Designed miniproteins, single chains, continued (5). Designs and how they scored, part 21

Each design is a single chain, and the fold is of that chain. pLDDT is the mean over its residues in the fold that is shown.

## One batch from the design tools (miniprotein)

Design m16703
Fold by ESMFold2-Fast:
Structure m16703 (fold): chain A 81 residues (1-81)
Amino acid sequence: MTVTLTPEEVERARALVERFRDEADRLAEQKLKEYSKQGEISDEQKREIYVQSLVQVAREAGYSDEEVAVVPKLLAVELQE
């Protein structure tokens, strides 16, 4: 099933990803190390951890849940192609 994002939603989501990528990557790496001690992590779970980490960092920076919701949608589309 094809998820349709408007060009404006894509633009906003990419701006958030670029802004918070480094911080999200650091947080995701910490979470991945913790989960890897408990067993094998699938590629799907790794992607979820990165998405959750980026959402968390953006929320901590003062972005609303609605603004942050475009990020998982963009990443889900890009990862399914």
Scores: mean pLDDT 73

Design m16704
Fold by ESMFold2-Fast:
Structure m16704 (fold): chain A 71 residues (1-71)
Amino acid sequence: SVQARIAEAEALAREGRELARQGRYDDAVAKLQAAYDLYESVADEVGPAALRDLAIALTGTQIAKIGDQVD
């Protein structure tokens, strides 16, 4: 269901943010990318703000992954 995909995306995003906080950037990027892909699959239901916020988190974590600072 759409609700199940949203719940899974929220769990993945939460896990990804926690991994980023721990400095585990490769794992964090993988989780945030999976969350983004799920949200994108239900974009009409979650709206542009949710996708934008997750895209910002993913981009900041990708920058951190290359050995730079977290946004």
Scores: mean pLDDT 80

Design m16705
Fold by ESMFold2-Fast:
Structure m16705 (fold): chain A 67 residues (1-67)
Amino acid sequence: GPLEELLKERIGKLLAGEAEKIAKSLGAEKVEVEVVDHKTAIATGYTPDGTYKITVNADGTYSVERV
């Protein structure tokens, strides 16, 4: 229903914020964030030393990969 859809959108935004925070903590000067769904957000962080892909999941797990 509409309330369920609103909650899923809010969860996605929270995950996106966490992914962006991790990217910035790595020294990213530019961050691009993509919400894949209400369970996963991906941030691409551009640092002077390279580009990092951060994936954050709703279960609290996350990964950082240099691309």
Scores: mean pLDDT 80

Design m16706
Fold by ESMFold2-Fast:
Structure m16706 (fold): chain A 84 residues (1-84)
Amino acid sequence: AEAEARVAELLAAAKSEKERRLIELHAEAVRAYAAGDYERAIALFEEMKPLLVELAVEEGVADEEEARKAIEETLARLKERIAK
């Protein structure tokens, strides 16, 4: 399937175990969301949070506190939208 091919492409391009884990978790979260399993999707996004913060800091996109706040706010918004 297209999603499987996309995941394989991203995994081949991953430069670290951290990036690889993040790609795998993201793919699983997207599949859960598409299937209507929003609780599982949120849990997977929560699991990605520390990896996203670390990558943002390593790539110089944001400091740890700023990255953490942005990700927490995004997750809160997703939970609010799902909760109606």
Scores: mean pLDDT 71

Design m16707
Fold by ESMFold2-Fast:
Structure m16707 (fold): chain A 71 residues (1-71)
Amino acid sequence: DSEKGYKLSKAAQKMKEVADQAVANARAGADPQTQLEAFRKEAEKIAKEAGFDEIGKRMVGVLTRLAEERL
């Protein structure tokens, strides 16, 4: 299960990085809605590529809500 845990941790880190970048871009003057949509699409791709569809969908939802709250 170490490989599965490692993949999940890596996917979670990448998704957080994309979310943080979207918030930073929006705060710097980019359109918030466009940035959130770009984040959601990229995060879903990361989760799917890592093989964590169910957990990935939940994480995308949580990270999207947290990003929206920061904007």
Scores: mean pLDDT 79

Design m16708
Fold by ESMFold2-Fast:
Structure m16708 (fold): chain A 104 residues (1-104)
Amino acid sequence: RKPLSPFEKAGAAYAALENLASLLGLEDINAEVVKEYPVLRTAEEAREAARLLAERILKALEERGVPEGIIEKVRELIEAFLNDSSPEEINRIARELQELRRNA
């Protein structure tokens, strides 16, 4: 894997968060963020869009009354995406989240 540019890293994080939102049934949150950031032209725009999407995902889960343990694991996964963590770490956190969701 060749090193990613700041824009590529931010864009990858945003795409990962969009996929997470869809997996959590939060496609409406994705639509809201796209309305505010219809095109990502710079690394800064991509970072701002990713941050906004992350905040809105967490807020939506809290408003739905999702158990705190699941919300904490989603926050951990979001942080891993935003910090360009290793695929191994991301996969571990994602598996733990899946187990928590199955047992809820």
Scores: mean pLDDT 82

Design m16709
Fold by ESMFold2-Fast:
Structure m16709 (fold): chain A 61 residues (1-61)
Amino acid sequence: SERENVAAVLRAVLAQLDPDSPTARRLEEILRQLEGASPEELGRLSDEAGRLLVDYELQRA
Protein backbone atom coordinates (compact mmCIF):
# COMPACT_ATOMS: atom_id res chain seq x y z
CA SER A 1 0.00 0.00 0.00
CA GLU A 2 1.05 3.64 -0.37
CA ARG A 3 1.12 4.03 3.43
CA GLU A 4 3.42 1.01 3.81
CA ASN A 5 5.65 2.19 0.95
CA VAL A 6 6.03 5.70 2.41
CA ALA A 7 6.66 4.28 5.91
CA ALA A 8 9.32 1.88 4.56
CA VAL A 9 11.15 4.70 2.74
CA LEU A 10 11.04 6.93 5.83
CA ARG A 11 12.36 4.14 8.07
CA ALA A 12 15.21 3.44 5.63
CA VAL A 13 16.21 7.13 5.52
CA LEU A 14 15.92 7.49 9.33
CA ALA A 15 18.33 4.54 9.77
CA GLN A 16 20.98 6.58 7.88
CA LEU A 17 20.36 9.93 9.63
CA ASP A 18 21.76 11.42 12.82
CA PRO A 19 18.73 11.04 15.16
CA ASP A 20 19.43 14.49 16.63
CA SER A 21 19.09 16.22 13.23
CA PRO A 22 16.03 18.42 12.54
CA THR A 23 15.28 16.34 9.43
CA ALA A 24 15.27 13.07 11.43
CA ARG A 25 12.93 14.56 14.06
CA ARG A 26 10.48 15.80 11.39
CA LEU A 27 10.52 12.47 9.54
CA GLU A 28 9.83 10.59 12.81
CA GLU A 29 6.82 12.86 13.43
CA ILE A 30 5.46 12.19 9.93
CA LEU A 31 6.01 8.44 10.41
CA ARG A 32 3.98 8.53 13.64
CA GLN A 33 1.16 10.44 11.90
CA LEU A 34 1.07 7.88 9.06
CA GLU A 35 -0.07 5.10 11.45
CA GLY A 36 -3.52 6.69 11.96
CA ALA A 37 -3.82 8.67 8.73
CA SER A 38 -6.93 8.66 6.55
CA PRO A 39 -6.44 8.25 2.77
CA GLU A 40 -6.79 12.05 2.42
CA GLU A 41 -4.18 12.70 5.14
CA LEU A 42 -1.86 10.08 3.61
CA GLY A 43 -1.58 12.19 0.44
CA ARG A 44 -0.64 15.29 2.45
CA LEU A 45 1.88 13.39 4.62
CA SER A 46 3.47 11.72 1.56
CA ASP A 47 3.89 15.10 -0.13
CA GLU A 48 5.41 16.64 3.02
CA ALA A 49 7.81 13.68 3.46
CA GLY A 50 8.83 13.94 -0.20
CA ARG A 51 9.76 17.60 0.25
CA LEU A 52 11.88 16.76 3.33
CA LEU A 53 13.67 13.97 1.44
CA VAL A 54 14.50 16.35 -1.44
CA ASP A 55 15.85 18.89 1.07
CA TYR A 56 17.94 16.16 2.74
CA GLU A 57 19.47 15.12 -0.61
CA LEU A 58 20.27 18.76 -1.48
CA GLN A 59 22.02 19.19 1.90
CA ARG A 60 24.17 16.09 1.21
CA ALA A 61 25.15 17.23 -2.31
Scores: mean pLDDT 77

Design m16710
Fold by ESMFold2-Fast:
Structure m16710 (fold): chain A 64 residues (1-64)
Amino acid sequence: VNELLKEAARHALAGDEEAGLKALEEAEKAGKPSVIDLSMLLMAATVGGMEELVEKVVKIEKEL
């Protein structure tokens, strides 16, 4: 799960929102995400201006 969230953050920093969203979906399927890794992904998506990825991360954090 944590490795998939790190991969999602890496894709976001590279400007690939679609790959970031796919990695986040795989992380959700694999188990309960880490709040720390979600926060790192949120920062990366915010810096990249990726509104869809930001909204999805915030929604997941609220469900935890």
Scores: mean pLDDT 77

Design m16711
Fold by ESMFold2-Fast:
Formats: sequence, structure tokens, C-alpha cells
Structure m16711 (fold): chain A 100 residues (1-100)
Amino acid sequence: SKEDIEQASKIIEEVGEEIGKELLARREEIEKLSEEEKKKLFIEAEKELGKKTIEKLEEKKMPKELIELIKKLIEIRIEYMEGKLSLEEAEERVKKLLEE
């Protein structure tokens, strides 16, 4: 429903702000890392963001279909960041998921 989408969007935004604030607080530390270490750190941050988002959606008893959709979108993004999917493959998976 529209209300479920609005609530899910708010949860995603709140989790994103929390993770973003933690990364900003560590900015000087992060700037000293190698490009390889930065990539690993941002992939780990993305996994934590995804985990916290799904946990909060489940706690709020959001529709299972909406949670599954968001989970699959997170999985595609992480696989792309890890180099398991090309940009084209990631875009094709997202398009197919949103069309169904």
C-alpha cells in the first residue's frame, strides 16, 4: 500500500542517516586508508545498512512482499560492489525485479 511504501522509505532513510553519520565521524581515519581498504570498508558499511534496514522493517511488521523486494535490491547492490555483477547485469536484475 502507499502507507507501507512511505513507512519503508522512512525506515530506509533513518538507517542510511545513522550509517552515514558514523562514516562522517570517521572521515579523517577513512581518508588515510588505501583505495582497496576504502572499498572493503564501504562494502562492509553497505552490508550493515542492509542488515539494519531489513531488521527494522521486520520489527515494524511491514508486508513480507515489500521486505523481500528490498532484500533483493540490497543483495544486487552488494554483489555489484563486490564485483560479482557487472553494471549491466545489476541494472537488468533491478529492472526485472521492479517489473514483476
Scores: mean pLDDT 84

Design m16712
Fold by ESMFold2-Fast:
Structure m16712 (fold): chain A 97 residues (1-97)
Amino acid sequence: SLSEQQKEDLKLYRIYLLAVAKAAYEKGGEQYALDAIEGKASTLGEETKYLEEAAKFESVEEFAEKYKLPESVVKKIEEELKKPPDPAVLAIAKLEL
């Protein structure tokens, strides 16, 4: 089982990735969103506009349904969330949230 700190870190990481995916998808579409989720493209702080909204969702699929994100983006976020959070990305998420 995960520690309470690890559970909180995963929650913040999920919120951050949802916000990044939405910002990237609106700016450059599906491929840009996929690249941004992997850290290969920058959203240039545009994700901060979506953090509060993303925090309302416990499910990647429910957020994606509301914002009409493609299944490829949902799958990419879910794959990323199965890995330990990148410490640098988690630090950014903690700073912005």
Scores: mean pLDDT 84

Design m16713
Fold by ESMFold2-Fast:
Structure m16713 (fold): chain A 61 residues (1-61)
Amino acid sequence: SRIEQIDKEMEEAMRKAEELLKEGNRNGAYDVIGKLISKLTGIPLDSATVIAAGLIRSLQA
């Protein structure tokens, strides 16, 4: 189902973002989560990447 597909894509994107953050690649992590947000919501990638950066900063606090 679409919900199962979304859950899988979220888990994979979060895993990749965590790996990139461990490598010090913050911009890469923002892009990975931003692409997921853009795909799920239809928001333009630039706007989605800003949202992703905010979410990742919140998770690192």
Scores: mean pLDDT 80

Design m16714
Fold by ESMFold2-Fast:
Structure m16714 (fold): chain A 101 residues (1-101)
Amino acid sequence: MAAAAIALAALAIALGVLALLLARAALRLSRDKEAILTAIAAAITAIGAIFLAGLALKLALNAETPEQAERALKLAVEALAAAVAALELAAKALALAAASG
């Protein structure tokens, strides 16, 4: 159902924004190159996840056939996976910043 794609896309956007906020916090606290590079990687991954989630949301809202709704759902799942990966990178960046400071 298109509703599931919309819900997953919204969740992916929320997690992507959270990953960006955590990456920003890591960048502000870190003076270690590894932590900074990991935070930048987290930010790039989060931006990509938000973009994919936005595209999935647009496709879900404009779905006229079950096949279009299924494609939107698949893209929303991929966006959610990317958002989770961004959160893991952001958490690693924060842990590295805490360990080096």
Scores: mean pLDDT 82

Design m16715
Fold by ESMFold2-Fast:
Structure m16715 (fold): chain A 75 residues (1-75)
Amino acid sequence: MEAKLKEAEELLKLGALLYLEGRYEEAFRSFVQAAKLAPDSEVAASAYRGAAIAAEKLGRHEEAKRYRELAEQIE
């Protein structure tokens, strides 16, 4: 679905920008939402990797591990 993929791509970009600004909780939410909109896609793989790095910054090591594993399953 093209519209959902575009929304996922925009949320992936937003998550990256929020992460660069140190807004890790907001970055994490944007990445997770991006992955949900475009599951089993390259966008979802990138979004799960972003969610994992944001979770690490938040001290959520179990969440980070889970999202890293989800990204690896797609790639």
Scores: mean pLDDT 84

Design m16716
Fold by ESMFold2-Fast:
Structure m16716 (fold): chain A 75 residues (1-75)
Amino acid sequence: KELEELANKYMEEAKKYVDEARKATPEQQDELIDKALENIEKALQYAFKASPETYEKAKKGAREILREIEEVKAQ
């Protein structure tokens, strides 16, 4: 329960950083993307410890956020 909640929390924080990066200057964008990637890594670590099912969901979520990061960088 606690590990799954932490995984979800870090994944939501990663999404917030990507949303902030979309509105940021190019200089600020790199820092915000780095923070998003750090939160994805933490989310995956906690999800892996929680259960195989939680880890599969976290991997799917991470893939979606990584695609959004690529879209931000392409702008």
Scores: mean pLDDT 84

Design m16717
Fold by ESMFold2-Fast:
Structure m16717 (fold): chain A 70 residues (1-70)
Amino acid sequence: MTLFLSEEDLASLSEEQKILVESFLLMAQSRKREVGLKAFNEKTGEELTPEQFAKRVRELIEEERKRLLG
């Protein structure tokens, strides 16, 4: 399903966050970043609320940022 990519969900994010989320999604799909993909759909489970999904995405971005910077 494509509910997580709704314009309303994206509009709730800041412009910078929106760009980062989209870039992270594309990067995760292109790279060996299964962690990102698994977290986004977890176990192919969209039972996550939009809030939980946004938090998961944020946590993954923060983890990747720490890993790349550390």
Scores: mean pLDDT 52

Design m16718
Fold by ESMFold2-Fast:
Structure m16718 (fold): chain A 58 residues (1-58)
Amino acid sequence: STAEILQKLADALGTSVSELAKNIKRGYFTFSMKKLDEVAKSLGTTAVELIKRLQAEL
């Protein structure tokens, strides 16, 4: 689910789900690409697809 993805990504980035969701909605992706890639791989997807899904769902 989108909520589980947001929680995992927020934890990996050291931020809150609320702040992460707000930044993703606004197109602000200033966080580490390495951390994004790690979360995407753990979910069986790519960083690009993960960003696309989160922007569509938020």
Scores: mean pLDDT 76

Design m16719
Fold by ESMFold2-Fast:
Structure m16719 (fold): chain A 96 residues (1-96)
Amino acid sequence: AAQAQRDALVAQARDAITNGDIDTGIAYLVQVADIYESMGDYAAAGDTYMAVGMTLDYQGRRDQAIAYYRRAVDYYTRAGDYDAAQVARDQIARIQ
């Protein structure tokens, strides 16, 4: 099932990030976001890109974090979730 595939990718992302393999974890999360977008679930895609941005931000990778926070803004805006889009914009303003 598509949900089982997403759940497996999220688990692989979590395990990679926990073990310090941040780029591998992000690659799995990007695949999760692509699946959500293919389903028209723009809010879940936005949440996934927000998680990527926060992970990079925590690692001090600020330019990359900003890029993913901007993707989260775009997806939340497409979802009509303007409050979540503003939270993502506030993260960009905080680190740039």
Scores: mean pLDDT 89

Design m16720
Fold by ESMFold2-Fast:
Structure m16720 (fold): chain A 62 residues (1-62)
Amino acid sequence: SEEEERARREAAQLEAKGLAIYLGGTDAEGEIIGEGEARLRVVVDGEEKEFLRDASGELTEI
């Protein structure tokens, strides 16, 4: 449903914001890329960093 899709997008964005806070960064963007998977972009010390979060919760910088 549209509500489920919105909730998933909001969850990914909140995850990205949480990662930014943890890393001492500012701007954050979360994107759902698969079932239980997200791409997270954050800006830390003026550099954009991209991470893949898999279905197990593991983060890998790409």
Scores: mean pLDDT 79

Design m16721
Fold by ESMFold2-Fast:
Order: sequence, then structure tokens, then C-alpha cells
Structure m16721 (fold): chain A 81 residues (1-81)
Amino acid sequence: SQRAQQVVALAESEAESLRQVPEEAAAAERLEAALEAFRANPSEEALAAVEEALAEVISDRLTRAVDAALKKEEERKRLLE
């Protein structure tokens, strides 16, 4: 389906972005493994695994972004003292 192609393309783009950040190498490897499994045997189950891996990556990125913002706020407060 066209949606499956879009999900795979998005996952490939996200994996490429993750590879540019050494701290995210494990996340990139997990997403790439799900993509490889889907490419080897395309199925609804394999696609669901790619979607789950992608959702975990996005959720983790959101959590890290919030943590980073809070850390910057603490640093800013220290610099103003």
C-alpha cells in the first residue's frame, strides 16, 4: 500500500538522522533491523514492527528534547546568579 511505502520512507529518513548522532547509534540499529526484516519478508506484522520501532524513536527523542530544554533552563538560571 502507499501508506506502507510512506512509513518505510519515513523510517529510513529517521534512521539516517539517528546515524548522524553517535549517542543515538543503538536507536538507529534497532530501527534499521526492523527495516531489514520488512525488506526481507514484507508482511503486515513486519510493517507493524517498523511502526513500533519508529514510534519508540520519536517518543525517546521527545523525552530527550524535554530533558535537554530543562537542563538549559537550569544552566541559564545559574548564569544569572
Scores: mean pLDDT 79

Design m16722
Fold by ESMFold2-Fast:
Structure m16722 (fold): chain A 68 residues (1-68)
Amino acid sequence: SMEELKEGILSAVRDHAVGYGMSDEEIEELLRRVQKVIDESIKNGESREDLLSKVGGIVSEAQSKQDA
């Protein structure tokens, strides 16, 4: 289900961010951004592939900001 997909993505993003050394505040902000994109993609009827691509972009951007 899309609900299970959403939960799985948020869990995976949190684990990844923790492993990357992000602060609790940065992790919560990242999760809020990801959740918003997931909700918008679901409302727009976007594919699973499009949703995963958008989430990947957000995570990559957050990683780049941590490396800066």
Scores: mean pLDDT 81

Design m16723
Fold by ESMFold2-Fast:
Structure m16723 (fold): chain A 60 residues (1-60)
Amino acid sequence: SRAAEVGRALGAAEARLHPDMSEEEVEATARGAGQAGAQLAGGSVEAGYKGARDGILEAR
């Protein structure tokens, strides 16, 4: 979904700025980036969260 795509991009950007994130920081960042992605794309927060988490993990 578009929310997942936007979340993924936002999550990847945050991971590049903060490469040594803990597991708690990854989850908090994924939730925040996912919510932002859902707001920007008009989709579900859960889809944005999953995209953001994938983006963070791929960029690390």
Scores: mean pLDDT 84

Design m16724
Fold by ESMFold2-Fast:
Structure m16724 (fold): chain A 73 residues (1-73)
Amino acid sequence: MEDEINDAMKRMVQSVTDIALSNTENPEEQALIQRLGDVQLQMIDAQAAGDTAAAQALLDEIRALEKQIAELQ
């Protein structure tokens, strides 16, 4: 069972998101960072559920969001 690992990964994502949000004053960048965090949490849930199709779609969204954030930096 992955409940403890899943919880730990979600806490890690939240911590990373909070740090990233504290490092920028740009509301557009903040919105993208927050969205990235939300999508990462959804991907952890999809992987825990064994939903490979959902996990792949969420990975594509993560990569697109990372690219958009990089363009603002």
Scores: mean pLDDT 81

Design m16725
Fold by ESMFold2-Fast:
Structure m16725 (fold): chain A 74 residues (1-74)
Amino acid sequence: EEEEFRESLKRIADILKVHEAQVAYAFARRAEKLGLPIPEWVRRHLERAEQLAKEKNIPLWKAAVIVDEEERRR
């Protein structure tokens, strides 16, 4: 359930005093290293973040923050 995952990320981000996208990025990177499945929506956000990072020559974590903010600005 996407909503439960997002709520967990928000909780962790609030505890660590960092942005939700930074937590999501760290989790995705760790899951990839451990060979764990990544939810399709997270994979899509990562792909978009990688594309944005290449186009704007910025770090991937920063691109992930921008992608997350764009999704929430609806």
Scores: mean pLDDT 66

Design m16726
Fold by ESMFold2-Fast:
Structure m16726 (fold): chain A 95 residues (1-95)
Amino acid sequence: PPAPSEELLEKLEELARETREELIREAEELAKLAAEKRGERAGAQLYAALMIRLVGELVDAEFAASSEGLEAAREVLERGAERLRREIEELRREL
């Protein structure tokens, strides 16, 4: 179906919850570090950029769920989360 069902969205939310909470926490920690080293505006901008990236990864997982089911969504989410975690670690080392 072209749009996910409410049930599918609820199951995807359940799958994504822990990963989303972990990535938000990591983004908050990095944004705080950026604010301390480069100023509050830099921290806020970095946080916003990371949140936009996280939303993009969640949208990709939702699309995978709609097209191929929850297992495909899990794989897309896990790969996206791994990519974002690597980017956060690289940015942390540059700060």
Scores: mean pLDDT 82

Design m16727
Fold by ESMFold2-Fast:
Structure m16727 (fold): chain A 75 residues (1-75)
Amino acid sequence: SAASKAFRDAAKKEMEKVLGKEGGEQVRLTAASAAEYGPESAGFVAYMTAQELGGSKEDARKVGFAAEEAARAAS
């Protein structure tokens, strides 16, 4: 849907802003895999991966929230 696409595009933009293009892609792919277990799983995995890639706790929370919202919109 258009709404699902908008949430995915917003999440991609936020992740790339925090972690760069390659880091953002890695977070999106791992979050998408975790989304099989629910939106909260996608958010948590994105949060953890963003921190491992050197993001601050605040930026990792933003990335995690964006991933959770994108997964929820896709459900």
Scores: mean pLDDT 78

Design m16728
Fold by ESMFold2-Fast:
Structure m16728 (fold): chain A 77 residues (1-77)
Amino acid sequence: SEAEAARARLEAAEAELAEAREKAKRGEISEEEWRERALRALEEGARAAAEVLRAQGREEEADEVLRALEEWVARQR
């Protein structure tokens, strides 16, 4: 289902964020690469979370999540 696919993408984004954080702590990736990977993982996670909310009929909350993402991304650039 669409909700299951969105849930899987959310879990994948969380795993990517955790992996990138561990690699950054070990000095395996640069601060710039950590920032880029974290940004992509957080963006994907937020979009997946919004899809889960929409599948549940919670469209206002989904729009709020996407709004927060846009504001957060603007602060990172």
Scores: mean pLDDT 83

Design m16729
Fold by ESMFold2-Fast:
Structure m16729 (fold): chain A 60 residues (1-60)
Amino acid sequence: SSQEEQVQRMLAALRQASEKLPVESFELIAREVIEYAKRNMSPDLAAQLEAEVEALLAEK
């Protein structure tokens, strides 16, 4: 689905941002992405993005 493709692009962008940005800047961007997903996507897809953010933050 187009939402599934959008999630894959968002996951790739979050991984790149995590590598380039300080924790504080990454957290702000990640919050905006999660809020967008919760408003516009299925709960399962939003949860997938939240899980990736938590995993990336745990690696910092």
Scores: mean pLDDT 80

Design m16730
Fold by ESMFold2-Fast:
Structure m16730 (fold): chain A 58 residues (1-58)
Amino acid sequence: SSDDVVDALLEAARTQSRTLPREEFEELMEQYLRWAKAFLPEQADTLKERLQQILEES
């Protein structure tokens, strides 16, 4: 389901936030959001908020 895809992206993002420099993670976050706006537009705002939380916790 779309929720399962979002959860998978968030798990990947949490792992990548620990391994990537902040600037590279921000670029990756933008790429995920562009993809989500195209293919999962109803989930894009939720994904944005959760990715921003991961960035702020890093």
Scores: mean pLDDT 80

Design m16731
Fold by ESMFold2-Fast:
Structure m16731 (fold): chain A 91 residues (1-91)
Amino acid sequence: SEKLLKEAEELLREARELVAELRRLIEEGEEVSVEAAIGRALRAIGLRFGAELLIKKGGDDKKVNELAKEAARAAEEALRLAMELLRRASG
C-alpha cells in the first residue's frame, strides 16, 4: 500500500530526527530535566510500537517491512540514548 509506505517513511524520519536530537544533547553535555528525558524515552517507545504495528500491517510488502525495520532500529537507538540522557539527568 502506498499509504503504508508513506507512513513507514514518516515514522523512519521521526525516529532518525529523535536520534539526531538526543545525540546532540548528549554530545553537547546539555542539561535536561528528568521529565524531559522521560518524555523522549516514551516517544522512542511509541515510535518502536508504531514500527512493529507497520510490520504487521505491511504483511509481505518488502519495502514497507524494510522501512519499518529501519524505523524500529532507529527507535531502539533513540530509546538507548534517551535512557542515557535520563541516567545523566537523575545523577
Scores: mean pLDDT 87

Design m16732
Fold by ESMFold2-Fast:
Structure m16732 (fold): chain A 100 residues (1-100)
Amino acid sequence: SMQEKLLKLVEEAREAFRAYAKKFKLSPEAVERMEEMFEALEEAIREGKSAEEIIELLRERTEEIVAFLRSQGDEETALVVGALAKEIIDRIEEIDEESK
């Protein structure tokens, strides 16, 4: 189902981020914000929200996290977070298209 594919995508993205955070020793505050975003995405998917609603939620949360990271002088992590969000959005759009 679309829901199962989206949940798998978010779980894979969450695991990739956790590996990155451990390797580069990201701040607890940065990790917490990203984990909260992944939890919100999983909840939205389980509630049956549309691909468009999930993408909008991801864009909004990513913009807030990128702004936070840039305020801390962490431009490198901000770029990684932005790139990860773009990859997730592109894959959500592909999954949605395949489900029509």
Scores: mean pLDDT 86

Design m16733
Fold by ESMFold2-Fast:
Structure m16733 (fold): chain A 99 residues (1-99)
Amino acid sequence: SLEKRRRALEATLDAFEAEIKSMKDVEEQVKALRESLRILKANIEYAKKNNDKEDLELTVEGLRRLLEVAESLYKQHPDNEEIKKIVEELRKLLEEAEK
């Protein structure tokens, strides 16, 4: 069911957020955020190409959670231009995906 898939996604995202927060090196956190963003971008293109509305909806939920993580990191490192760019890219991608 979509509901069961959503709960599984939330559990996965909670684990990912905990993992990112456990990293001591901000450069490793940035790399993890960039890789997650790359995967989510690819999944949006794949879902749109295959007209998979459920996968697109779940990916949008993933983008929202990734944005929360990125914004939290930016608050901790306000002078980090790479985190700022990731936040901006996530906001634009989320806005485009929710149309």
Scores: mean pLDDT 79

Design m16734
Fold by ESMFold2-Fast:
Structure m16734 (fold): chain A 60 residues (1-60)
Amino acid sequence: SSESEVNAAVALLKTVADDPSKAVAVFKSLNLNQAQQNQVIAELKKSNPVLADVLQLAQA
């Protein structure tokens, strides 16, 4: 949807970045469409590439 939804998702995921399993659960609970998921992952790659890779695998 909007850029603000992607930014909110990124901010939320950063709060749970220390727990990859919790981060995956939060990511799936956000009901983001595929385009929004890809934008969140791309944004997270800039600060936490390991978390971004974990979330990208969770998309499959």
Scores: mean pLDDT 82

Design m16735
Fold by ESMFold2-Fast:
Structure m16735 (fold): chain A 80 residues (1-80)
Amino acid sequence: MLEEARREFERLTEEAIAELRANKDAPASVLEAIRRAAIERLRQLALELGRQGKGGPEMLDLLAESEARIEAVLRELLAE
């Protein structure tokens, strides 16, 4: 069960990172919009899993890890 949740969070995170990198030359406002949309998708997944009784500390750790990875990529792109 945690393995399935981890794969889904990884998939959404990698999609978000790929979208950010594909738009690296876009204005900061566009990159911020991509980040906000990606974080919202991750949070909605966490909320749905929680409502199904599949939530827990490990799921919240996966959410935090995924958000941190997306934010790290955004920071690198904005610093260039």
Scores: mean pLDDT 82

Design m16736
Fold by ESMFold2-Fast:
Structure m16736 (fold): chain A 65 residues (1-65)
Amino acid sequence: MLNEEELLEKEIESVKSITDPETRRIAKERLLQDHGVRVAPTADGGLAYVAGDRELFERLLALLE
């Protein structure tokens, strides 16, 4: 079985492989929610922090952007 770190790395790579911007944004939102971070879409197609682990949110955004 994949450990948590390997699973997260695979999930990030999967999201980054999505070519459609809308589908990629939805996948990013889902990835964050699956890790306990609540986010909302912004008008410019980004994601805004709402609740949960703020440090994880910032780290995952940096890896996904």
Scores: mean pLDDT 74

Design m16737
Fold by ESMFold2-Fast:
Structure m16737 (fold): chain A 82 residues (1-82)
Amino acid sequence: ANRALREGLALLGEGRYAEAAEQFRAAIAQDPDYVEAWEGLAAALERLGRYAEAAEAYDKALSLQPDNERLRARLARVRAKI
């Protein structure tokens, strides 16, 4: 339903990571509890080499879904690069 989330995912798939990150931030501005937007932002930031910011975004996503093993694994992977 969130247009900014859909646009962010499309841009991420195209390798347009900086533009994808801006769309995910727009989605978060509309709904800060939108886990998919935080995960998308983290993925885009990781592809940009911005590992510390990616870790913060994954940590926020994991705080909203503490039992999500996929988010926990991705956070651990990104932290290993810092």
Scores: mean pLDDT 86

Design m16738
Fold by ESMFold2-Fast:
Structure m16738 (fold): chain A 59 residues (1-59)
Amino acid sequence: DLDRLAELSRKVAELYQAGDWEALEKLIEESDPEDRKEIERMVKAIENGRALVAELAAA
C-alpha cells in the first residue's frame, strides 16, 4: 500500500524535523510490525542524509 507508506513517511519526517522524539516513539509503539520496520528504515535514511549534509557543511 504505497499511499499508506507515503503518508507514514511524511509523518515520520515531520516528527523527526520537529525533534518530537516522544511522539515519534509513540508512533513506533502504536504501529504494526511491518510499519515499524518501514519507520526504522526511514529514520536511518534521514540520518544518512543529515550526515551527508553535515559533512558538506564542514568542508
Scores: mean pLDDT 74

Design m16739
Fold by ESMFold2-Fast:
Structure m16739 (fold): chain A 61 residues (1-61)
Amino acid sequence: MDEEIERKKKLLERKVRSYQRNLELAKQMAERDPSHRDEYNALIKKYEEEIKKLQEEIEKL
């Protein structure tokens, strides 16, 4: 009903998609480079938390 809310939701959803792409790349890198797996696992956790925060922002709209 509120066009402002719809525009904000689309912006946040775009950010979620960007982080999801980065998350998938980090997962792929963790598999390809076991010597740096712990570092990539830390990045995976960070991206999952960022996605969660953005999803919570969308939920509040």
Scores: mean pLDDT 82

